# Ledger of designs, part 44: designed miniproteins, single chains, continued (3)

Each design is a single chain, and the fold is of that chain. pLDDT is the mean over its residues in the fold that is shown.

## One batch from the design tools (miniprotein)

Design m9600
Fold by ESMFold2-Fast:
Structure m9600 (fold): chain A 89 residues (1-89)
Amino acid sequence: SEAEELFYEGLRAFQAGDYETALRLLEEAIRLDPESGLTALALAAMGQAYLRQGDYERAAEYARKALELDPNNEDARAVLEEAEKKLAE
């Protein structure tokens, strides 16, 4: 599907360190298919991308959304912990 193609393209951009492109593509993928089994992974990747950009409030927001869908997502948990630590500084 178009949503799956955008999701994998967004993850490739994330792997390449292109966080702006990753965020745009993953947001579009979630918009097209919010019920996708890939949504928790996309939200966690968006949280990581925001964290790398220094947007700690958005990083925490997206990490929490990922954990609501998948409470065992270790990447999302790590993002949330680091973002909350930065926000408390």
Scores: mean pLDDT 87

Design m9601
Fold by ESMFold2-Fast:
Structure m9601 (fold): chain A 77 residues (1-77)
Amino acid sequence: DEKKKKEFGKKYREELLKEGKLLALENLEKAVEEGKVEEVREELLALARELGDEETVKLLEEGEDVLKVIERLKEKI
């Protein structure tokens, strides 16, 4: 059943993308601990725009703590 195979493949890809985004956010948390705060802010802005999270984009532009933003993005994934 090619239709069931395509639907399964789509759900599998969505799950892998979710797991990949969580790993990316965990790597950004480590970068903050290493003092790379401004680099992390730029990456979080890119991720928030991909997710369509305009509120998180505004928080980052207003100078919110990047670790709080990472926690917020993890909840949305």
Scores: mean pLDDT 73

Design m9602
Fold by ESMFold2-Fast:
Structure m9602 (fold): chain A 66 residues (1-66)
Amino acid sequence: MAEEYLENAKKAIETLIDAGYDLETLKRAVRTIATHLRNQGFSDEEAERIEEEALKYAEELVKKKK
């Protein structure tokens, strides 16, 4: 289910932020996940939705560090 990929993406984002990576690196990681979803046969809408929600989560966590 695509929602499980979103949960895994959020976990990866948390790990990268804790390791000190920038939002640009997080954005690249999220794009890689979206590409993986498309390659697994998910629709463009599903992949874009997961990408957008994961990116929003990353932006919110980065803002909390400030």
Scores: mean pLDDT 78

Design m9603
Fold by ESMFold2-Fast:
Structure m9603 (fold): chain A 88 residues (1-88)
Amino acid sequence: DKLVPLLTDKDPEVREAAAKALGEIGSEKYVPYLIGALSDEDPRVREAAAKALGKIGSEKAVEALKEALEDEDEEVRKAAKEALEKIK
């Protein structure tokens, strides 16, 4: 997959775009990579990862999204909450 390596690109805008694209594709195989992106240094990337996990709707993301409810960034916490509401 050409998009998965972009989740670790040096440019946070590229990582954010990759996380959004993986969410739009909606494949369960991307869940572990998006869980990794929830730990990204840039809050915009973490927000995009949380939203992408919500779109995919996998219960495998529930534990990681619960951790993201305690994120320092308000938009990341909001995205994690909305993602959890979509999964259950």
Scores: mean pLDDT 88

Design m9604
Fold by ESMFold2-Fast:
Structure m9604 (fold): chain A 66 residues (1-66)
Amino acid sequence: GDEVRELLRRAMDAASAGDLETAKRYALEALRLAGASQAELDELSKKSVGEVIRAANDRYNERFPP
């Protein structure tokens, strides 16, 4: 929904600004709202910020196709 898209936008903005911790936090929250399980979130939290943002965008596109 709109909340997931907003969080993804914030995550990408934070990553572009070099705030990798904030970017990862927003991307994980977007994944959670898009229906990711806690186990899925725990595994993604161990990955790079770019991988988490990619996973969040992929999940958003799968759940809410254009």
Scores: mean pLDDT 79

Design m9605
Fold by ESMFold2-Fast:
Structure m9605 (fold): chain A 57 residues (1-57)
Amino acid sequence: SLAEDARRSLEAAEAALAAGDRAAAYTGFHHAKVLAEQAGDEELARRAEEGLRRARP
């Protein structure tokens, strides 16, 4: 489902951020946000948005 795809993208982005790959993390959080918004999962979209803030330079 879109929500499951968004969650997987969010988890991959968190792993990238933990590994210091800020660019990959930013891309992953952005992808998770788009998928979460399409799925109508407001909480997942909020988590992805918070990730985007953390991954910004």
Scores: mean pLDDT 85

Design m9606
Fold by ESMFold2-Fast:
Structure m9606 (fold): chain A 74 residues (1-74)
Amino acid sequence: ARAVNLAGEATQTADGSFSLVLTDLETGESASGSVTADGRATATGSPVSGVSIRITTEDGEPVLEVSGPPPTRP
């Protein structure tokens, strides 16, 4: 969702995998994810309750996708 403001830090490990830390700049919550050297992606949490983080690989490059209910007032 475009309404979510996140900060991400990616750290490459010696085996060629990446460790990711995602922080929601509005709430201060953090979540972690990883991308392995063979291009497999995992997400282990969400920075905000009800928001999911997916990590996908496109053309060999990791891409972060954020999904969840929109934080809108009806």
Scores: mean pLDDT 57

Design m9607
Fold by ESMFold2-Fast:
Structure m9607 (fold): chain A 61 residues (1-61)
Amino acid sequence: MEEVEKKIKEIRKEIEELNDKYFEAVRNGDDEKAAELNKKIQEKVKELSELRSKLESLKKS
């Protein structure tokens, strides 16, 4: 449980950092960089969703 919570916090920080870089790339007109960052964000969001579902399942039983 504690390890899952730690991973959730780490992934949340990674998503925030990637979002900051994504908006910077968009602002600078770097479409390739923005597309790559968006893919990384989507991957991390999926991982976060899976970990959150796992944590909720563990808390309800």
Scores: mean pLDDT 81

Design m9608
Fold by ESMFold2-Fast:
Structure m9608 (fold): chain A 61 residues (1-61)
Amino acid sequence: MPMITPETPLSELVETLVSLALKHRDDEEIQKLLSEAYEALLAGKREEAVRLLQEAQEIAA
């Protein structure tokens, strides 16, 4: 899975979030970051969502 960047389309941000959530169901730290990223996306805080998804990808690597 490619690393998320600020230019990544919203659809790919959502796909990455769902993929990481399913792959790392039992990783509480990743799940917390993904929950916060989901809330940021719902609130329209794209830059915050990107940052949280990047942190989740770094931990997942």
Scores: mean pLDDT 80

Design m9609
Fold by ESMFold2-Fast:
Structure m9609 (fold): chain A 68 residues (1-68)
Amino acid sequence: GEKLKEAIEYAEKAGVAAATGDLALAEKYLRKAEELGNPDAVKAAKAAMEGDFEKAKEYLDKAEAKLK
């Protein structure tokens, strides 16, 4: 649904912000993903903020697989 797509988009934005060192922006996007309530997107954003980009990708792939 639209909420899942938005959660994935915010998780990806959080990951990009974390990768570029903008942790404040990453936290803002993580919060938006949390408000949308998708656990895989939230886990992806958190993993990216912790520097675990492999785990972040696994969670994004799981979230995207639920788009139908």
Scores: mean pLDDT 79

Design m9610
Fold by ESMFold2-Fast:
Structure m9610 (fold): chain A 74 residues (1-74)
Amino acid sequence: LSDDDIARAEKAAEETEKAGHYRIAGIVYDGLGDVYEARGELEKAREWYQKSADAYEKAGFTDLAEEARKRAEA
């Protein structure tokens, strides 16, 4: 993944969330957290995991929201 690929994914996820597709936004935010974690950018990873948790919560996927919150706290 290049920085340009990440930037496009971030924009697409935010647009998806604004459109009310919270589950899909949560999935993409979770993936962005994984990418930043793999790059050693832990603060950014935690921010994206938190956004994922919030999106999953809005979608009603409590189990996925809890998993994402745990990653945000790690």
Scores: mean pLDDT 83

Design m9611
Fold by ESMFold2-Fast:
Structure m9611 (fold): chain A 95 residues (1-95)
Amino acid sequence: MMSVAEEAIRSGDPLAEEVGRLAEEAVRLAMEAMRRSEDRRIINGAIGVALRAIGIAYEALVLVKNGKATPERLRRLRRDAERAVRRARELLREA
């Protein structure tokens, strides 16, 4: 089954594609933090980041599929996805 982030990447909208790529990176980094750490705080934080990133990619995909993808909405989601990547990198550094 293709992931929600992969579907956003393949949506044909360049901003939704960027949101999908950032969400995929955040999930990847969060999963690596979970793999490296036995600290429950880091594991729980990484789970939260991964779920948030999936939600961001899903919102971008739904906006594109429903013809409601405006540059303003997608730029907001891109900023949210960038924050998820930064948080995942912080957690990975603490792991």
Scores: mean pLDDT 84

Design m9612
Fold by ESMFold2-Fast:
Structure m9612 (fold): chain A 71 residues (1-71)
Amino acid sequence: LEKLVESARRALELAERLGLPESLIQELRDLLKQLEEAKKNGASESEIQALKERLDAALARLAEEVNRRAA
């Protein structure tokens, strides 16, 4: 979990520096905040897993946008 949060934070910094769409940046920020709050508040494993899946999907879309710009 901590490694995923760290990776998401680094991805956000990269997205901001590359000038990626604000909608993708905001989605990642919101999901990261929700995941951190869920962990802090002792949310259920199913809720944490759902947030992890959403974060993974958002990270995949960010990677696609980076690849699209690099091509």
Scores: mean pLDDT 78

Design m9613
Fold by ESMFold2-Fast:
Structure m9613 (fold): chain A 117 residues (1-117)
Amino acid sequence: SLEEAKKLAEEGEKAFKEGNYDEAIAKYEEALSLLPDLNPTKEEHELRIRILANLAAAYALAGRMDYAKDVIDLILYFGTEEEQEEALKILEENLKLHPDKNLEKLVEYYKKKIEEK
């Protein structure tokens, strides 16, 4: 359900803030599994984009750059321009809160991919 997906995303955000990136990844992936693959509502789609952006940041902070880039490629492939801009804002906000070289490289990768689109 949407409510359970929101709860799992909130648990993921808590783990992320505590530096438990592997737990954050697990919670975000569980939250994504509860969201519909076909005909999502606007709220379900907005939640998915937020979770994907935070999941990419968590993978980068965990040093899993290949997985982080794969999540970015999903956002760019399936997301609208507005959703891609929102995902970038979330990634940049995470970088401000958690300065890290891997997350910085991920943000640079995202910006370069948007420019080459």
Scores: mean pLDDT 85

Design m9614
Fold by ESMFold2-Fast:
Structure m9614 (fold): chain A 80 residues (1-80)
Amino acid sequence: SARDEEIKALMDEFTAKHGEELGKLATELANDKSLSELEKQKKFIEEVEKMMKEEFPEKAELIEEWKEEMLKAAEELAKS
């Protein structure tokens, strides 16, 4: 869909600019022994949302849709 294409384009652009920062964040969360796997995924998604909204404030609605989908995926993964 056009919406899925917009989300993909936004994520591709963001990842191209911030891939190193995202990798560092993922590593820091992976090493946090106080957090469950679900909590690590949720914190990663929340921090990415914050960074994306700072970079693309005009895309706030699209970023919220991405966040909703990612949180659902993380919760489903945690159930398996």
Scores: mean pLDDT 83

Design m9615
Fold by ESMFold2-Fast:
Structure m9615 (fold): chain A 77 residues (1-77)
Amino acid sequence: MSEREKLGAFVMALVEKGYLTPEDVLAFQKRVREEKLDTVERAKLLGEILKKKNVPQEVVDEYAEKFGLSEELKKAL
């Protein structure tokens, strides 16, 4: 699984747990496409969304580890 696919699985898990809405994911995907963000830039944008939604850091860390995100992506979140 690529780093991009791992990040996608991480996002979907947060939606399933109710930390993100489908609307948050659509807004994220639109910006990714329009700005042509690479995987690290996607993680950085996602980190800003998670902060805005007040998702606990412990939850972010747990799911990032569970989906095997690289240290570079974890640092960008």
Scores: mean pLDDT 84

Design m9616
Fold by ESMFold2-Fast:
Structure m9616 (fold): chain A 79 residues (1-79)
Amino acid sequence: SKEEAEKLIKEARKALSNNDFDKAISYYQKALEIAEKLGDKELVAEVYQFLADIYRLLGDEEKANEYREQAEKIRKELG
């Protein structure tokens, strides 16, 4: 459900405001699974970008680049 994915994204943002990166990543990963099942490519790209931003902040450049590339690939498909 799209509403469930949107709720998870809001929960992830709350976790980020509390510097709870593990919780934020968990919420974004759950939102990603829902977005993929819905075929919502715009939402999938958005969540990949949020995950890329978090991993970059954590200094995990490899994971940050992987998620960024996934977001870019989807955005190119969307135009």
Scores: mean pLDDT 86

Design m9617
Fold by ESMFold2-Fast:
Structure m9617 (fold): chain A 71 residues (1-71)
Amino acid sequence: IDEAGILLALARMYAAIAKELVKKGKVEEAKEMLKKMEKIRKEIEELGDEESAKEVEELIEEVKEEIEKAE
């Protein structure tokens, strides 16, 4: 286990939580999860793990789409 692997796992959890929050109409709470994911993406990029950073970027895009559909 390394820092990038742990951060990627956290980003996956935040994405799942954000999607559930959107389903419940808690869009502002989902946006807070999105901010946490953006911070994680930056940290993974700083660690040089481009593949994990790309996966987090894709998760961020999915969450943004769910938020836009709920608004």
Scores: mean pLDDT 83

Design m9618
Fold by ESMFold2-Fast:
Structure m9618 (fold): chain A 62 residues (1-62)
Amino acid sequence: ELLLAVAGRDYEGKTPEELTIKKGDVLLIEEEVDEEWVRARNLATGEEGLVPKSVLEAVGPA
């Protein structure tokens, strides 16, 4: 099941695999990679990558 989340804070990607997001961005959660990271798509930019779960607030099903 795909989930929507909202960025609770800004995050700058530290590697090419990581997303840069801004507080309030809506993300589509595609896959949970591990306990700390998800693969997500930023719906504002269309970019896809890894995001720390700690910066996200769960919204619900997509």
Scores: mean pLDDT 79

Design m9619
Fold by ESMFold2-Fast:
Structure m9619 (fold): chain A 78 residues (1-78)
Amino acid sequence: MEEERRLREERRKRLEVEELIALAEMGLAVLKLAGADEEVIKEIERLIEEARELLETDPEEARRKAEEAVRLALEAFK
């Protein structure tokens, strides 16, 4: 019972991180179309990749990486 509940909570957390990754990827695509700085693009891509790698093993760290990618994408629009 508790294990099944924890698995559902982990799945929900993973979906939330996947949503943030998707948002960061959308921002990255717009930045690439706008001709944003290559260094910024590479940094966002690296954070997205790290978030994906951590998604199954450390969803909390994956969330931090995904949130940082979204933050950088938003800053690049300023």
Scores: mean pLDDT 80

Design m9620
Fold by ESMFold2-Fast:
Structure m9620 (fold): chain A 60 residues (1-60)
Amino acid sequence: SRELYLRLLQKDLGLSEEQLERLVALVEAGASPREIAEELGLSVRNASGGIRAIRTALSL
């Protein structure tokens, strides 16, 4: 279920598998929405949504 959830998030955000792995690493490191947005080419809104989704998936 976790892996399927991450794949759905990847598709929703338009990320590659490599970018999804980087998103997970950034969220675990406590990176800000702005930092994630700049690194992954996302809007701050999409970065914030991605952080929330990853935190939910990882029980953070």
Scores: mean pLDDT 83

Design m9621
Fold by ESMFold2-Fast:
Structure m9621 (fold): chain A 68 residues (1-68)
Amino acid sequence: KEEAIELLEKAKEAAEKGDIEEALKYLRKAMELAPEASLLILEAMKALEEGDIEKAIEYVEKAIEKLK
């Protein structure tokens, strides 16, 4: 769970920098480690692919909260 939270925080940082490929990579890895947050992570990935960075960050933050 701690590892997944770290990956989600890295995904948020990458998204904020506009590094969408890196953000998606971190989100995929976090989803593998924490399937209980998979729906929130999938919504974040979808938002990134659609260019909605603010929405993606919101879903990443919700996924982090769910794993705490």
Scores: mean pLDDT 83

Design m9622
Fold by ESMFold2-Fast:
Structure m9622 (fold): chain A 65 residues (1-65)
Amino acid sequence: TGGAVAAAGEVARETGLPFEEALALVRRAKDGELSPEELGERLARLSGLPRETAMRIARGAVAAA
């Protein structure tokens, strides 16, 4: 739905990841495949951002989705 698309757009903007990659990760988190913590860890690995920054982004994305 629109919530996941909006959340993916924010993740892509903040991390620099392609929108398609961000959308896939947000959908996996929304479907319960990834916890917010696991999403944050994956965002940190893929973007090179500090863990604290990635965790903040992940929590915002899950709340928005």
Scores: mean pLDDT 82

Design m9623
Fold by ESMFold2-Fast:
Structure m9623 (fold): chain A 56 residues (1-56)
Amino acid sequence: SDAELAEQYLARLEAARDEAAKISPVAERVGDRELAETRRLSPAEQAALYRAHLAR
């Protein structure tokens, strides 16, 4: 469902941000920005973005 895909996408971005934080403050800031931008979208929009990423 869209809600499940949205949750998976946010969890993936949160994990990526946490890994980025271990590398550098610049990488952490990039991860924080992407996570914040994605959180402003609806679950349907988040699911659509995740589907686009999975289709690559």
Scores: mean pLDDT 81

Design m9625
Fold by ESMFold2-Fast:
Structure m9625 (fold): chain A 58 residues (1-58)
Amino acid sequence: SKEEEEGAIETAILSAKIAIEELKVDKEELIEKIAKNMREKGFSEEVIEEVVEKIKKL
């Protein structure tokens, strides 16, 4: 559902924020891993690009 998709996206962004800010993970490497995982789960490229842009702004 759209609500489930929105929840998954929000969780991905929150997890990325924690990884970057608290765990000091490389942002570029994290973006590549998240994009790959979202693509494997069947998210559209448009949604993946939106998530990637939001993570880049963290």
Scores: mean pLDDT 79

Design m9626
Fold by ESMFold2-Fast:
Structure m9626 (fold): chain A 108 residues (1-108)
Amino acid sequence: GEAKAKELIELAERLIRIGKRLLELAKKLGDQEAIKLAQKGIEYAKQAIEAAKKGDLESAIEYLKKAIDLLDEAINILLKKTTDLETEIELGVLALELAVLRVLLEKL
């Protein structure tokens, strides 16, 4: 019910924060594909919030899964492009945060 909707919204807000940081890194590295994937991931996370607010939990979960997959793909692209250890560590942390959110979503 309402508790599950709140958890989905909180998960989506965390995905938007990850996506925004990933978008900054994609822009810094000049990777147009990663930029598009990060933007699309953020938009799906926003759609998940709107679906959850309307009580459409099934659509919210589907949008969150799509958001996670797109952001994960963007991280994989940037990891292949980066030559800077600090950026590689930051991308690794973002990947771990996405993995945690995927596990949390599977339990909902």
Scores: mean pLDDT 91

Design m9627
Fold by ESMFold2-Fast:
Structure m9627 (fold): chain A 74 residues (1-74)
Amino acid sequence: AAFTAEQKAAAAKKLDLNGDGKVTQEDLKLLFERLSSPELSPAEKRALALEIFDIDGDGTVSAAEVEFALSFTA
């Protein structure tokens, strides 16, 4: 099933890392830079990914959540 309008709005806000009110390729670049940082442990990178991509709050990152996030940059 599709995510609710509330879940989509919350996800868009989390993905809007530069605070410009839009989710763009630049926001994904900032996210990947954080996830690839040598300062973060693998556990911290996992926690960051869950915080941003766990749209329905079930504690897992599903393919549907990743596809939804990527849909902003298509």
Scores: mean pLDDT 69

Design m9628
Fold by ESMFold2-Fast:
Structure m9628 (fold): chain A 80 residues (1-80)
Amino acid sequence: NAEVKRKLARELAEELPAYLERLVAEGVPLEVVENLARAMAYRIYDLDPEGAKELLEEAARRLRDERVRETVLAEAERLS
């Protein structure tokens, strides 16, 4: 069901910034956090290919860590 997939993509994108920031705060290596960000970005794209770029750009806007933010923005561009 495309509608359910789009709703799940929005929910994942909304929760993504807080999740990634928590991992950074807990001392998870940035390379691991960046890889998780790429995996989650791909999952959002898989659920909603048409909306993924906007969702990822919005998520990136809420990220404070520059490297993690740049990773999410790069995925938004790559997947669109």
Scores: mean pLDDT 88

Design m9629
Fold by ESMFold2-Fast:
Structure m9629 (fold): chain A 94 residues (1-94)
Amino acid sequence: SEAERERLRRAAEEATAGGKKAATAYVEKGLDEMALILQELADRLRARLGEAAAPAITAFLQAVATAANKSKTVEEAEAAVEAVGAAMLERLLA
């Protein structure tokens, strides 16, 4: 339904924003701070989207961690997470 599509789009937007925050934290402060932010984000997304979305959530979190590890600057990390967020939205709408 249109309402379900809108809900999924908002969830992907929240995931992208949280992912950018996590990847930025990794570049600035390291793994432990990113891990904490990703754990909180995972809990919020799971509560919002339900267990059926677990594969999409897991793939998103792994992709954010990978993007952060490959990024040298905050700008690179944010751009990489933008792409990861788009992929998550596509997976959720499938």
Scores: mean pLDDT 85

Design m9630
Fold by ESMFold2-Fast:
Structure m9630 (fold): chain A 57 residues (1-57)
Amino acid sequence: SALDLGIRIAAKEFGVSEETVRELLENPDEKKLEEIGKRAGMSAEQVRKSLEQVGAL
């Protein structure tokens, strides 16, 4: 599905597992968004926006 493809792309972008992306879509945790952002060279806001786009698929 488009959602599964979006999850795969986000996982690669964030440098995390697809399971981690699915968990964040269900229960977004601000601290986890900040940690992912630091690793990926993104702000927590940018990570959140990417997740919102995936969740809209």
Scores: mean pLDDT 83

Design m9631
Fold by ESMFold2-Fast:
Formats: C-alpha cells, sequence, structure tokens
Structure m9631 (fold): chain A 98 residues (1-98)
C-alpha cells in the first residue's frame, strides 16, 4: 500500500534528522507567528504535524514524542501558548506509546 511505502522510507531516515527537521520548522513557525505571517505559520505548523504523524506511522514513537516536546517548548518561549499546549498534548499521547 501507499502507507507501507511511506513507512519503509521514513524508517530509513535517521531519528535525529527527523527530530531536527521538526525543530527547524518550529523555529520558522515561531518567527512567522511573531511577524504576523499567518499563511507561513499555518504551513510550518501543518508540516510539523505531518512529520510527527509520519514518525508515529513508522513506529518511531520516542522520536515523534521528543519532536512534539521540543516544538511545545519553542512555541512557549515565543509566546504562542495555544500551539505549545497542542504540541504538549501530542507529546503526552506519543510518550504513552513509547
Amino acid sequence: SFLEKIKEDIKKESPEKMVQRVIDLAEKAAQAYKEGKKSEYAAYVTAMLLDISLMELAGNYKAAAESARKAAEIFRQNGDEETAELFEKVAKRLEEKA
């Protein structure tokens, strides 16, 4: 299936690289938030949630949880409490599977 192909491709990627990609997207999203760039912000947050979901699909629960935790911290440090709470809830759910 298409999902099995995606899962296989993600498993080949370093967990450290996947986590770092989500962190980089979180920094870009936080900057867009501070600058009022709503479209860029939405695009970055969507990309982060997709990457975390793909890590979860691949069974990389620990990496997915770490990504969500680090994202929450970045958003909180930049005053985006609502999105920080969203990523904290995602992290908690994933930590229960890890």
Scores: mean pLDDT 84

Design m9632
Fold by ESMFold2-Fast:
Structure m9632 (fold): chain A 68 residues (1-68)
Amino acid sequence: SPEEELDKLIEEFVERVRAATSTQELIRAVNEALDKLEELAKKYGLDFQEVVDRFNAALQAVLDERAA
């Protein structure tokens, strides 16, 4: 389902963000995630902004944990 694929993509990239040892690695992980999310949105006819908002919420949570 689109929700399962979205959850899987978000989880995979959140793990990459957690493992990133530099800002450059973080930027690459985010850019690759956005490319995959755009493909997913086109595949299932989803609103790309909704998909990005969901991803950004997960990304912000992991970045906040790293900053604490």
Scores: mean pLDDT 81

Design m9633
Fold by ESMFold2-Fast:
Structure m9633 (fold): chain A 62 residues (1-62)
Amino acid sequence: MEEILRLIGEILRLIGEILDLEEELKKEEDPERKKELEERLEELKERRKELMEELRELEEEE
């Protein structure tokens, strides 16, 4: 149970970071900075996907 709650917390934190970066990307006018933010967003989205998969596996095992 605690491991599941910890993963949920990590996923929620990543979602928050993704939302913050998406807001920054919408406000950014510099193409170079937009590229940097897009790359960071892809990294965070992949990490979120990994944690969501781990969470699903733990729920199936419980």
Scores: mean pLDDT 80

Design m9634
Fold by ESMFold2-Fast:
Structure m9634 (fold): chain A 86 residues (1-86)
Amino acid sequence: MTPEERFREAARRFVEALKNGASLEEIQAAHDELVRAVQDLVDETGRLTPEQEEILLAAHDALRAMEAGDKEAAQKSVERIEKLLE
């Protein structure tokens, strides 16, 4: 699996955790996997694409919204990530 494929897979898993109403602990674990995939991408390629940067920022916003109990803000971030994924 390429670093780009791992990133897309981690982003999809993060979205699915949020859509399925997973616990905050499970959502944090999915976010940690996404951050790891980002680190692997940067270590191999030296950069993120603009689309990958937007997905990472939206994922951070979704996690913060969930920690704050703001489900509406979390949903908007999820919709943004889904639009950016293939």
Scores: mean pLDDT 84

Design m9635
Fold by ESMFold2-Fast:
Structure m9635 (fold): chain A 68 residues (1-68)
Amino acid sequence: MLQAEIDVAMALMMKSIGEKLAKQGKLDEAIELYKKAIELLKSAEKSPLVEKTLEEVEKALEEVEKKK
């Protein structure tokens, strides 16, 4: 599934950027990126890779929200 592969790659890039923003103390910007990644993954075709990536991004969002 080409689109699901693209969505996973984009979500992982957003997660990486969000982690860098969180380290800089830009928690609101990091949260916004994680939420965008989650929305992208939720709109993607259901697959084990999409579900695993969604779980990883949701965990990253939860950790950042704890610091806010």
Scores: mean pLDDT 80

Design m9636
Fold by ESMFold2-Fast:
Structure m9636 (fold): chain A 109 residues (1-109)
Amino acid sequence: SEKAKEIKKLIDEIISLVNEMRNATLEEQREILGRIRDLLSKIAELFDELDVSPETKERIRQLLAEMSRLVTEALRALEAGDFDRVREIADRIIQVANELKKIVDEIEK
């Protein structure tokens, strides 16, 4: 599925952006988190167009909602100067992104 491949590319872009945060300035980290939020919106739109089971759609919706919540928490931690928490949340975003990617890989099979 071409849409599933596009979604996988967007998920890989999120993982890449989170890894870039490790070497980024405070302002660049804010911009990266904003870009991740925009990518999550694009992924949600593409998933709505996929012909997948209601159970799979619900699981995807839950993972996207968790990632969105984590981005919001990361922005709050960043504004508070809690860089250890930002790092912890970043690692969790990668974990959830990999779980979403695994679901997309199963859809392509």
Scores: mean pLDDT 87

